# Designed miniproteins, single chains, part 105

Each design is a single chain, and the fold is of that chain. pLDDT is the mean over its residues in the fold that is shown.

## One batch from the design tools (miniprotein)

Design m3644
Fold by ESMFold2-Fast:
Structure m3644 (fold): chain A 95 residues (1-95)
Amino acid sequence: MEEEEFLKNVKEAAEQVKKDAEEAKKKIEELIKEGKLEEAKKLFEQFKKGYERLLGLLEKLKKSTDNEEAKKVIEELEEYLKKKLEEIEELLKKV
C-alpha cells in the first residue's frame, strides 16, 4: 500500500519515456528522408546521451526498491530503450 504511489509514478514515467523515445525515432527518420543528416545525427547524439544518463538512474532505482512490479517496469523500459537506440543507429548506418 505504501508503495502504490511509487509504482504508479514509475509506470507513468516509463510510459512517458517510451513515448519520447518513439517520437525521437520518428523525427530522426523524417530528417533522414529530408536529407538533413547533420540534424538527424545531432538528435541521435542527444537521445543517446539522455539514454545513458537515464540508464544509470534506472539501475540505482531498481537496486533501491523491493517492489517487484516496479523492477519489472524498469527492466522493460531498459530493454525498450536499448532496442530503440539500436534501431536508430541502424537507420543512420544506411545513410
Scores: mean pLDDT 80

Design m3645
Fold by ESMFold2-Fast:
Structure m3645 (fold): chain A 85 residues (1-85)
Amino acid sequence: AEKKIEEVKKLLEERREALREVARALLAGEAPAPEAEAAVRALEEEIKKIIEELIKEGKPEAAKEILELAVRAAREIGEAARAEL
């Protein structure tokens, strides 16, 4: 479970620039760069798969931690994107 949480942290960090670009574009009323949008969609699918696997393994607390990490990352990135506008 801890390994899956660390994997999600690493994925969020690696995709931080793509997440920031998508958030910035959407807040500015612009279309996001296609590569950034594709990277964010891929990240969403990966996180969803990890959450589903943890729930199936009977580890709902670990799934909850991953969801909380994703929400926290989205908030932080949204604030950073707003600061750029």
Scores: mean pLDDT 79

Design m3646
Fold by ESMFold2-Fast:
Structure m3646 (fold): chain A 83 residues (1-83)
Amino acid sequence: SENRKRALELESEATMEIMGVSLAIKTNDKVAAKEYKKRLEEVKKKLDKLAEEIKDSDPKSAEELRNTVKSGEEVIKEAEDFL
């Protein structure tokens, strides 16, 4: 489905930014951690928006997007605590 494809594309973007934050923290790179956190925050907004948009037409994809948002929020908090 088109909604499923859109969801997977945004989930892929979120995964890349989450990995970026995690690697920056692991390497003690505060500059990179701040930059990836900012990008993750922007992707989180896109995930939230799509989840709201498709919640009635594709509730399963919306639920997966919300789960990815929660994972992103945990990583953002970890970055906040690191910075």
Scores: mean pLDDT 87

Design m3647
Fold by ESMFold2-Fast:
Structure m3647 (fold): chain A 56 residues (1-56)
Amino acid sequence: DIKELLKKATDARIVAAKVEGSTIILTIEYTLNGEKKTVTVEFESLEEARELYNII
């Protein structure tokens, strides 16, 4: 679960955001256990995307 992973991460930030039709696509950089990682997540609703923003 990306939300649980981001709660444990440091320096989590949204580096890119776009909307394609009804799909919201976020690219997130984060650090976990000293490793920098990047993940791209697709959401079908603004509510789901906002939940992620609240964690970061």
Scores: mean pLDDT 77

Design m3648
Fold by ESMFold2-Fast:
Order: C-alpha cells, then sequence, then structure tokens
Structure m3648 (fold): chain A 90 residues (1-90)
C-alpha cells in the first residue's frame, strides 16, 4: 500500500538521522552508539524491503520489530526524545 511505503520512507529518514548523529561516537568505540547505528541500519534495510513489497506481511512485521528495537535503544541512552516521538507516531 502507498501508506506503508510512505511510513517506510519516513523511517529511513529517521534511521539516517540517527546514523549520522552517532557515527563519530561509534567510530570512537562508544558501544551504545555502535548499537544505535546498527539498529538504525537494520531499520533502514527493513524499510527498504517494505518499499519493495508493501503487501508482504512478514516484511511489515519485521519493520515494526526493528522500529521498536531502535526506540528501546534510544531510551537506554536517554537522548533524542524528538526522534523517539516521531518513531512512536509512525
Amino acid sequence: SEERIRKAKELIELATEIIEKYREKALAGDELARELVKEASELGLAAQEVIRDPDNEEYVERLEKERKELIEKLKEIGADKEVIEKLEEL
């Protein structure tokens, strides 16, 4: 559906924002930043699969799982409340 594709595109934008923000900390050996970059990358890949096949229920469920995992990692760091809110609204 076009709705699923739009949601997936928005999730890619949010994932990219997190990757760009935490890239330098991850490269410096910050383990939580490395996990955030990894989770955001996995969210981006899952969103690309939904864009390719928006009617595939397993892809939609995986995207939802990756979204929730990124939210939980962001909460662990206690930062980016604005990004958390945007992720939760989608």
Scores: mean pLDDT 87

Design m3649
Fold by ESMFold2-Fast:
Structure m3649 (fold): chain A 108 residues (1-108)
Amino acid sequence: EPPAMSEEERLEARKEKLREEAKKVIEEAEKKGIKLLKAELKHLSDGEYEYEVEIEDKSKGGAKAKFKITRKDGVETSVEFESDIELSEDMKRFIGAVLTLMRIDELE
C-alpha cells in the first residue's frame, strides 16, 4: 500500500493548489486590465488580522474597488467595501484570489 500522506503534507499540498488556482485567476484578470493597487495583511493582536485589498480596472477608466476585512480566531468579524462602480465578475474573482493568497500567508 502507498504510504498515507501526513496531515502536514496534505495541508501543504492544499495550500499550494490554492496558490496556483489564485495565481491563474489573477493573471487572467490582469490580462483584462485589472491591477492590484494594494494588498496588506496586518497582524493586529493574538489571532486577529486585518486584510486590505485595493484594485483598479483600467478597462473601465481606472475605476477602483477597496475591501477591508478583519478576522479574529479564524472568523470574519467585519467587512468594509467601497467601489466607484458595480463590481464585474472579473473584479470579484480577482479580489477573491488575492484574499485567498493573503489567508494562506496568515497561516504561515
Scores: mean pLDDT 77

Design m3650
Fold by ESMFold2-Fast:
Structure m3650 (fold): chain A 97 residues (1-97)
Amino acid sequence: NAAQEVLEKLNKAIEAVKAGDADTARKYLEEAGRIVSEHADELTDEQIDAIEKAVRELGKAVDAADLTPEQKRELAILTTSLLLQLVGIRVDKELKA
């Protein structure tokens, strides 16, 4: 299930952020975004809600983490990009209804 894979990647990104490992967090966040893009049509509204919640949790973890300002900025851009992808998927679903 694509949604379960996305959530697993986001949870691993959160743990990496808490450990101060920005490179690992970036990798998992980029992988999550790729899976969302490839499987957009397969995601239910409930799955999109769960992914959005996990991305917002990641954003909060980044803000609280012992990371450099540059690392925080890069991760914030990636989390914002993924949130915008989810908004686009929701809009597309509404237009098809």
Scores: mean pLDDT 88

Design m3651
Fold by ESMFold2-Fast:
Structure m3651 (fold): chain A 84 residues (1-84)
Amino acid sequence: MAAAREAARQQMEAALRQAEQHFRQALIHLQQGDYQGASQHLRQASDALRQAARYARLAGAPQRFVDQLLQGSDYYDERAEQLA
């Protein structure tokens, strides 16, 4: 349904903005030497990218785009683990 796909698209865009915001916070914490704070924000960015991937599928995005979001999520989780 068109309305459901539009809602999913808006949720995807919101999740992408949340991921970007958390990534920016992680960089600020890294610059301050707060590795635990940076790790927490990277995990939140990872979670937001997984949420974006779910909504991307519901919005009818290509599988390649969904895969790229999931790869980004995995990357942020890996970086967060290294900082903890």
Scores: mean pLDDT 89

Design m3652
Fold by ESMFold2-Fast:
Structure m3652 (fold): chain A 77 residues (1-77)
Amino acid sequence: MEELEKLKKEIFELVKEAVETAQRLASDPRFADLAREIAEKVLEALNAFSIDPEKGKKLAEEVRKLVEEARRAYEAA
């Protein structure tokens, strides 16, 4: 329904932000592992979302936190 459509848009935006962050981090050897972790969590969130939207939403929250943490670490370095 309309809430599911909104959630899909939020997931898509989160995936875009996570991919952009991971690409930036992947270019720096010091952050390559963090970039991989973000990519893995994105895949987990997308897979979970297709099966159970509630699990997908929780994993998306984890991805968002990882992206924020990665941005802080990268900017502080």
Scores: mean pLDDT 76

Design m3653
Fold by ESMFold2-Fast:
Structure m3653 (fold): chain A 79 residues (1-79)
Amino acid sequence: SESDDIIATAKKQMDKVIALGKANPSLAPYVKEMEEVKREGLELMKKNSEIGPSKAAASGSGTVIRVIGILVQGELDAK
């Protein structure tokens, strides 16, 4: 379904960002936080997919942005 494709795409994008964090062992606490945000966001996207693909897409984009923000904060804290 369109909602399943949206969820799969968001998951793939988040996995890519988390992989960048995993490349730096000093970012381990931030990787843990990113994985928790990913888990919660995927559950929210599944719930929102019952309403429609547009709401699933909006929550997916928001979650990906949050995961990116955690990586950026981790990199800033490492400086």
Scores: mean pLDDT 86

Design m3654
Fold by ESMFold2-Fast:
Structure m3654 (fold): chain A 65 residues (1-65)
Amino acid sequence: SMLEEMLKRMEEVGKQIETLSKEDASKLIAKLAKEVAEVQKSLSYTDRSKLNEKLIELQKKAEAL
């Protein structure tokens, strides 16, 4: 459930990035990274890897704006 909730949150952030300036997108990603770090304390190695890969994709998307 915690993994699923975070993945949904990351999908929403990905959608929001498309409507934001690069500066605002970067701030949103920084906040998301802190949220992901808290959730990862309770997750398996495999689930942590999945969240980290998604976070890197979102960071690159924000940088490309």
Scores: mean pLDDT 82

Design m3655
Fold by ESMFold2-Fast:
Structure m3655 (fold): chain A 62 residues (1-62)
Amino acid sequence: AQKMSPTDAYNTLIQQGLDPRTASRFVVKGLELPLDAEEVASIKNEVDRLAAIEEALKQLLS
């Protein structure tokens, strides 16, 4: 079977809209193949919410 390299997996996760931090964490653990679409959607939603909070905090810290 043709396995995806860690670098390709990372880039794939980024293209799916995942945060670089989250993508790196999954790359470290058993990421040789892309994550299931269901898992990607779930993770993306969670990270997206955290990103919104970070954006608000950055503006407040000004």
Scores: mean pLDDT 68

Design m3656
Fold by ESMFold2-Fast:
Structure m3656 (fold): chain A 76 residues (1-76)
Amino acid sequence: MEVEKEAERLVREFEERLREMVERGASKEEVLAEAGRLISEAVVRLTALGASPELILETLKRMQRAVDEALAEIEA
């Protein structure tokens, strides 16, 4: 439904932002700081839209996977 589509959009924008940062040569610390900020914003937005706790948790898990991928690229 609408809130699930917003969650998908937030994850996609998050993945794109982290990829852009890695491509620009951002440090691990910079990526983690931006990820934390965007994750907090996503939780606030989804909560305001009436997202279930389950949807919020699934969104956070997907964002955490994107962080793990970005950090792996930096460490390579």
Scores: mean pLDDT 85

Design m3657
Fold by ESMFold2-Fast:
Structure m3657 (fold): chain A 67 residues (1-67)
Amino acid sequence: NAQAEALERALVRLVIEGAVLDSALAREAVQMLEDGTATREALRALLLESGLSEEQAEAVVDAAFSA
């Protein structure tokens, strides 16, 4: 799934840059894209809950939905 792969790449980049994420919630975000149930709002909310800032969450959502 190209969207799930784009999300994972964006999250890995943020972790390398020093972001700290809840790995279980990050896995839920990937799973939502793989299941085809993800909306921009649901994905954004889950990423914010995982510990990302609003700016980081928006960037990751945009990367996933532009793939």
Scores: mean pLDDT 81

Design m3658
Fold by ESMFold2-Fast:
Structure m3658 (fold): chain A 89 residues (1-89)
Amino acid sequence: MELAESETGRRLAELMERSKELPDPLGTSVASGAMIEAMSVRDSDPNATMITLSLFSKMEGYATEELKRLSKDPRVSPKIREFANEVIA
């Protein structure tokens, strides 16, 4: 559960940090890429998805949309959906 210890979590965090410095629409594109990557590893590393959700909440508009999508996706684990709901509340 220490996300910084995960190689995948660290890589996603780095990608999200870079997206903060990019102007729209490039920043939005990078965030979308990070989201796709997080979804692809959700079964093997749910902690990577959780760190991505946490970072998205700091990236504003597009992060909120991704959190809302994850909170409603039945294919996502219940723990991740609960986390997304908590963050967007």
Scores: mean pLDDT 55

Design m3659
Fold by ESMFold2-Fast:
Structure m3659 (fold): chain A 55 residues (1-55)
Amino acid sequence: SATAERVEALFREGRHDHAGALLINLGADPARVEALIKSGDAEGLRALAEELEAA
């Protein structure tokens, strides 16, 4: 999805706060988002966005 691609791109650009905010606005658990950002899991952040848009 366009949102999942944007989340991954923002994270890879170092815009971690923007990537996290997009996921939280989609209904993500802030604790899960924080854990993925701290682990550097760009693929996990993208997958989370896709899961939330498919729900």
Scores: mean pLDDT 83

Design m3660
Fold by ESMFold2-Fast:
Structure m3660 (fold): chain A 64 residues (1-64)
Amino acid sequence: MGQRVRITALEDLEAVGSPVLHLKKGDSIEGVVLREGSGSVVVQRLDDGRILKFDKSKVEIQPL
């Protein structure tokens, strides 16, 4: 389901999830886009299947 993407942090941030994921500037994850909102994207991380919500203004999103 959805687009595979690499999400790269443009600044130190916390991605909303259970548990919350702390990313440092330049850190990246790979996942599948589940939902895209006006200012946020919800992604299932490929590594562990966690569902994470990112602020689109704080990340770079690259299609895979």
Scores: mean pLDDT 81

Design m3661
Fold by ESMFold2-Fast:
Structure m3661 (fold): chain A 112 residues (1-112)
Amino acid sequence: DLVKKAIEAIAEKNFEEARKLIDELQDKYPVLAEMLRAVLDYLEGKEGAFEKLVDLAIKRPGDAAIVIRELVKTGNPELIELAKKVIDAVEKKNPSAYLLLMAAYKGLIKPP
């Protein structure tokens, strides 16, 4: 799974490999590629990356659930914290998306 491999590369701080894997995702899964690019931009300290992740999670909660689950599965505290911050930001704007993302975070559902 390219999403899993890209997030594992991000967890390892191998940002060049992460970019390559995201580029491979872009042709078939452009929204997932955009979300992973925003995760990478957030970790590189780019302003607006967090807000972009939140907006994507509200608009595409199913795709966001895939990303949230893989971030948590890394066991990386920084990625787990990012996942939780995104979920908390979604809570007030889209309660249905919030519940889906929390279920993915807790491992209660398989992402689609």
Scores: mean pLDDT 84

Design m3662
Fold by ESMFold2-Fast:
Structure m3662 (fold): chain A 67 residues (1-67)
Amino acid sequence: HMEELRERMIKALQELGFSEEEAEEIVDLVLNNEITEAAQEAYKKYGEKGIEGVRTILKIKKEAEEK
């Protein structure tokens, strides 16, 4: 189930225009760090687009929890 969630997050980020490598990095940041730290690191590397990526992942995670 967690592997399926990770795949969904990566695919969603690729649809936003991230490469597979960039998408994996952002997903790993969110899954392995506190949200604030993940957002700061994503912004440092990718700017506003990084914040959009983090928000997209958090939305997917919340949707999975609500189901």
Scores: mean pLDDT 79

Design m3663
Fold by ESMFold2-Fast:
Structure m3663 (fold): chain A 111 residues (1-111)
Amino acid sequence: SLLAELEALVDEMDAALAAGITLDQAAALSERIAQLFERLRKSHPELAKLLLELEINFGMLFMVDAIEKLNPNLDEEDKQTIARTKALILQNMRATLEQLRARLAELRAAA
């Protein structure tokens, strides 16, 4: 079912974030989020909205990485700012995953 696929994705994302997610892992997960968003958009719009929030955070993570790679003259303070920004993005993603889990638990209880 779509909800079982979403639950499996949330579990995989929680594990990846706990282990320190790489950009390659983020790219693969972002594609799966986009596919689930399209499939959930009409049947479970609240879940689709949370998936959109995850996609926005992945987009921000890619942009921060691009800024770092395109700027070879970054000093240590700049590098620390980038690291803190990435940490905040990851915290936002964790909060969204907790909201997805709570909503999935509510839907299971209602079934």
Scores: mean pLDDT 84

Design m3664
Fold by ESMFold2-Fast:
Order: C-alpha cells, then structure tokens, then sequence
Structure m3664 (fold): chain A 77 residues (1-77)
C-alpha cells in the first residue's frame, strides 16, 4: 500500500535513489515535509485524529523517525 511505502521511505528501508529524490524535489520547491506527509495521509483516507497525532509528533523537538514509524504502523496494521 502507499502507506507502507511511505513508512519504508521514512524508516530508510527503501533505496534513496528510487523514491527519496521525488520527495527532495518537492522540498527544494519549498513544500514543507510535514505538510506533504499530512496531505498524503488525508488523500489515503486516514482519520483526522491520527493525522493530528502525526503532526503533533513531528512538531516535537524530541521527535524521532522511530516514533513516527510506530504511530504510522498502527494505521497500516
């Protein structure tokens, strides 16, 4: 699924050469990563309550990719 692919990209399990360049292009065009991620989750039909949790986590100074991965994993599993 798209959510599983997104989780793999964020967790560094997918080769950067194939998928991350597209995300880098969007960031270089001035699209904030958090806005891109939340919009993708909305398009996938993820409930707003979960999107808020992701947004809150990413706005924390101690946020880690592992914490984000675990939160998103609950949405996919």
Amino acid sequence: STAEQLLAILNGEVPPEELRPELLKLLEQGVPFIDLLTELLRKLGVPEEWIKKVEELLNQPDATMDKLYELLKELVE
Scores: mean pLDDT 60

Design m3665
Fold by ESMFold2-Fast:
Structure m3665 (fold): chain A 85 residues (1-85)
Amino acid sequence: MRKELEERIRELKEEYKRILREIANGPTEEKIERAVEIILEIQRLLSELGENFKASVEGLRMLANLESAVLAAKRGEKAPESIFE
């Protein structure tokens, strides 16, 4: 199970990066909601791995990156490359 949870987290992080790029190019409520769902699922899986502190830190970082992508798109600016890492 541990390896399966780690693989699922990796898959979700890659999906999050894809949605984040889509939001940077054209934010919609549906894309933002999907990004939030991915963040919450990653936090849940990290908590199942016993990584509760890491879940909180990564979740907050991902939410901040999501906000940065939305704000950049609203301003017609390029999102920082760092948020896609």
Scores: mean pLDDT 82

Design m3666
Fold by ESMFold2-Fast:
Structure m3666 (fold): chain A 84 residues (1-84)
Amino acid sequence: MLNEKAREIVKEEVRQLADKLGLSEKEKERLLKNIEDREALTELLFKAAALERPDEEPAVLEAGARAAVEAVFTAIENLDKYAE
């Protein structure tokens, strides 16, 4: 479970990533509404990365997207355990 501070950090990271990927405001809003849906975030990141880098191996892009989502949630879980 994410506390309020952790949710704020997830929202900020998702917003920055969505901006980097050129997502529309509506797409960002949908992601922010479901910030705890790791699979949806991973799939969206993979699709955006594949569009930006079509010559890259799909498996590499998918692994990268999954690792990025996991890293964000792991950092947030650590912040929740260690409040300061």
Scores: mean pLDDT 69

Design m3667
Fold by ESMFold2-Fast:
Structure m3667 (fold): chain A 85 residues (1-85)
Amino acid sequence: MEIEIFRLSSGRLAAVDREAQIAAVEMDESLPEHVAETAGALLLMAEFRDSGLDFKRVIAVPESRVRREGEEGLKRVVREAAKAM
């Protein structure tokens, strides 16, 4: 299953598994986890509103982790979430 990397309008990264309907989104670490996940879901809905894409799970990933692990770090988060479903 192919995990796609997107650069959002904010300049932040997202990794998306369309078949599993899972996304991992780079988010600001200053936000509490539950707020970051909600904000990430809203940002993805705005970015993909015309695509009809729906997500079963959206995972907020701290920007420090994305800076350290890059795009591959986001893809790993999506793969781990898919295994947990």
Scores: mean pLDDT 75

Design m3668
Fold by ESMFold2-Fast:
Structure m3668 (fold): chain A 80 residues (1-80)
Amino acid sequence: SERERRREEAREKLIEEFKELDLNGDGVVTFEEMKEYFLSKGYSEAEAKELAEQWLEAFDLDGDGVVTLSEMFRAFGLKE
């Protein structure tokens, strides 16, 4: 269905975005990786820090200071 297709496209996009954010390939995204990601996109150091803090606060569902692909799927209501 159209809804299932959009959900699958959203999953594929999240997987691709997660791979770009996971700079060291360890399967988790840290504050430092998010800060470096935003810096690479042309944000200032202050903006990158604030955006990284907001992103982790939104997606760190387990409260362990890192974000996994599973936590991103849960945050968006997507199946793993």
Scores: mean pLDDT 74

Design m3669
Fold by ESMFold2-Fast:
Structure m3669 (fold): chain A 69 residues (1-69)
Amino acid sequence: LLPEGRAALAAGNYDEAVRLFKQAAEQALKSGNKEEAAQAYIEMARFYSQAGKLSEAAKWGKKAADLLE
């Protein structure tokens, strides 16, 4: 899911990339893999930052930081 999300983002399939990153985070959290969930949140934050959606980027960045702290 995380590699597939990155591939979708590189291909310009933004809606699919967002969906895959959300799935990656949900599955990682259910399995207790906080690092993988944080990586998915960081990818979301980067995407929204590049798209100029700074409020959304900050939201996902904070979620990643909270998992790693």
Scores: mean pLDDT 80

Design m3670
Fold by ESMFold2-Fast:
Structure m3670 (fold): chain A 104 residues (1-104)
Amino acid sequence: SLKEQIQAMARQMIETMKITIEYMEKLLEEKSEDEKAYLLFLVHVMALGAEVLLLMRNKDYLTEEQKKELIEVIERLIELLEKSDDPAVQKQAKEFREILEELK
């Protein structure tokens, strides 16, 4: 069914997002030594934002467990973004907090 296909896609996407956030944590640690690390971090912020919005648009097809995992991923992403002194990144953190409230 369409619901089962969306749930399978969401499972893979959420798992990939978790891996991407771990990589982003390393990039943020490297930013003081490599300007390119910070640029790549920003690219991943934009990509994860698009993926979160796609999953939000399909939230009614997600299992309760998948919604819980998505909440945990968004919370971890917000915590990572809030470690940045960049005003643009701080603005993205606020936008993700509003998305998080819509999932509850």
Scores: mean pLDDT 85

Design m3671
Fold by ESMFold2-Fast:
Structure m3671 (fold): chain A 93 residues (1-93)
Amino acid sequence: MKVVAEREFELEVILPDGKRVKLRFRLTLYDDGTLRIEILNEKGEVVGEVEVKVTPEQAEMALTDPLGFLASLPREVQEKILEAIEKVIEKEK
């Protein structure tokens, strides 16, 4: 399995109390159509990881419009990503 593309982006999450938390997302596309989504905290530590199988069209969206891609994911995958974000936020309290 070979890495064919990688993209990183940052998302700022605003908590109900007005606190802002920056999370970095790393998307890694493999030659077999596996996309690894890693959620990193401000220190660069991986706090969440999800793997999905993607079509070439989904892979293009993940690299060109990562926010739109994340919004297009199945509910179960979105819930895993949100759970990882909530875990980071809970440790920040």
Scores: mean pLDDT 75

Design m3672
Fold by ESMFold2-Fast:
Structure m3672 (fold): chain A 68 residues (1-68)
Amino acid sequence: MTIDDLVAELLERNPDADGEATRNMLLMMREMGFSIAELREFVDAMVAGDEEKLKEFEERLREKMPPL
């Protein structure tokens, strides 16, 4: 599974989604240390509208981005 696979799956489930913006966001998250499996969970949370799970990803981002 690749980032392009995740974008394709999002667009299949939500055709009105911005595939380019989503792809760029997932690439950025991967550079921040998120695995493909974690990015898959993020996409699933976006499709489901799972606000609690999306908040969990925000907390994970803070943990992977220590203060300068």
Scores: mean pLDDT 76

Design m3673
Fold by ESMFold2-Fast:
Structure m3673 (fold): chain A 65 residues (1-65)
Amino acid sequence: MEEEIDREVRRALAEIYLALGKYDYYVKNDKEGAIEAFQKSVELYREAGDEEGAAYAQKLLDELK
């Protein structure tokens, strides 16, 4: 169950970084901060095995590059 808890924590962190990236981009007008946050979100979603979440975060990242 530690593996399951770790995956859930990583997914939650990925969601937090996704929200942070959106905040950085749309509220703070900080493109570089948004890129860093979305990159971290992609990594965390992939580590959590959430392919759909990773694809969504990657799409947002690609739109900013």
Scores: mean pLDDT 82

Design m3674
Fold by ESMFold2-Fast:
Structure m3674 (fold): chain A 81 residues (1-81)
Amino acid sequence: LGIPQEVLDLLSKARSSYLTALRLSSIPGQLQKAIEHLERAVEYLRKALSLAPEEDKPDIQQVIKMVEEQLKKLKEQLEKQ
């Protein structure tokens, strides 16, 4: 019992994409790539949410909200350059 391995694998992929996005967001000229990696992190998190046990869904939803807020900030930064 606990979180299914498939959900854990998706959360791991989401975390990897998120950390790559954070690294790229600090590098001049890489903001578009940072956004693409952050969008991929959201995709993995949404797949994890659909497969997660009910008790784990609120935590995953909170992480999605956090990542979507970061994505919005990076998109605004890209527009200003």
Scores: mean pLDDT 85

Design m3675
Fold by ESMFold2-Fast:
Structure m3675 (fold): chain A 95 residues (1-95)
Amino acid sequence: MEEEERERREKEREEAEKAGEEAREEAEKLAKENPEKAKELLEEKFKELAAKLTEAARKSERGEEALAMAREGYELEDLAEAVGKIAAALKLAEL
């Protein structure tokens, strides 16, 4: 049994999910502090993360999994949640 590989994969996924939650909290805070520009700021951050994800996914062994996670983010109407999902996908692709 490949317990070390399974443990590593679980830790990598947990790390990615944590990064996504932190990004979501920062996005929600940004939206609350800048309500008049919240949509524009979050859309810019989303586009920057999506571009970085595309590049990282091409070089990653988990690129396909990361892109699948990002697609869930594209379907979200809440921009802060979408930013969090894309950030988690990017972190997963960079691992």
Scores: mean pLDDT 78

Design m3676
Fold by ESMFold2-Fast:
Structure m3676 (fold): chain A 67 residues (1-67)
Amino acid sequence: SLEEIAREVAEKYGIPFEAALEIARLLAENGGQISREQIEELAKKYGVPLSTLEKAAVEILIRLSEL
C-alpha cells in the first residue's frame, strides 16, 4: 500500500510521514513522475532538506515499481 511504502521510507530517511505519503500519491497519480518544482515546494512545506526529499522520492518510486 502507499501508506506502508510512505511509512518505511519516512523512517529510513527521517522525514515526516505526511511528506513521504504526499510524494507517494503524486508519483502514483502521475505515472512515476514528480516535477522539480513539486519536490522543492514539499521540501519547504515540511522543512526537509531538498537532497533528503529527492532521495526519499527515488526510493518511493522504486518501491512503487515493485508492486
Scores: mean pLDDT 85

Design m3677
Fold by ESMFold2-Fast:
Structure m3677 (fold): chain A 64 residues (1-64)
Amino acid sequence: SAAAERARLIRGLEGGLAALESGDPTLALVARRELNETGVVTLTPDDSREQMIAKVRAALARLR
């Protein structure tokens, strides 16, 4: 259902956000790829940690 898909997207974005906020560069690398695969955010290699976090929070605000 659309509601179940939205719930999965929110969980994925929340997990990615936690990984970015962790400060672990390995978790951040994996999270960047997974977040981009959702299609609801576009994270680039040139984005700072703060820019990536802001983009994910904006996407979460749109879905909530």
Scores: mean pLDDT 84

Design m3678
Fold by ESMFold2-Fast:
Structure m3678 (fold): chain A 80 residues (1-80)
Amino acid sequence: MDPRVNELRNVLRGEDFSDEELIRALQANKFDVDKSTEHLVQSRINKLEAELPGMDTYRWVATKLTIIGLKEDLKAYRES
């Protein structure tokens, strides 16, 4: 496990990301923790938004609330 995975996990303590997701983001962003954090949160937002039209009402509401939370988290992470 890369030591930067622990650093990224500390920034993302509010989010349930796997070690593999953290490593993948770090690799995609040349091991820049700040850029990896933004990449992970934004990619999850984009994926969830793309899935919205295919969801039932319960999943749509839950996913919409998750997207709102992720957008607020992204703003907070940019400040840390």
Scores: mean pLDDT 73

Design m3679
Fold by ESMFold2-Fast:
Structure m3679 (fold): chain A 59 residues (1-59)
Amino acid sequence: MKEELLKKMLENIAPTIQKELEDIRFEAEKIKGVSEEEGERYFKGETEQLNSLINRLME
């Protein structure tokens, strides 16, 4: 059961990480502008890889 609960938590974390990146994008625009967008995209790639792992666990 704990493993099933962890899977549920991971499912919730995945979309949360995506939203965090979106928020960072908007904040970066206010502070640094377009230059921060490049950094945000890099983190998006790293996060997407983690999201893929989470999805694999949810299978």
Scores: mean pLDDT 63

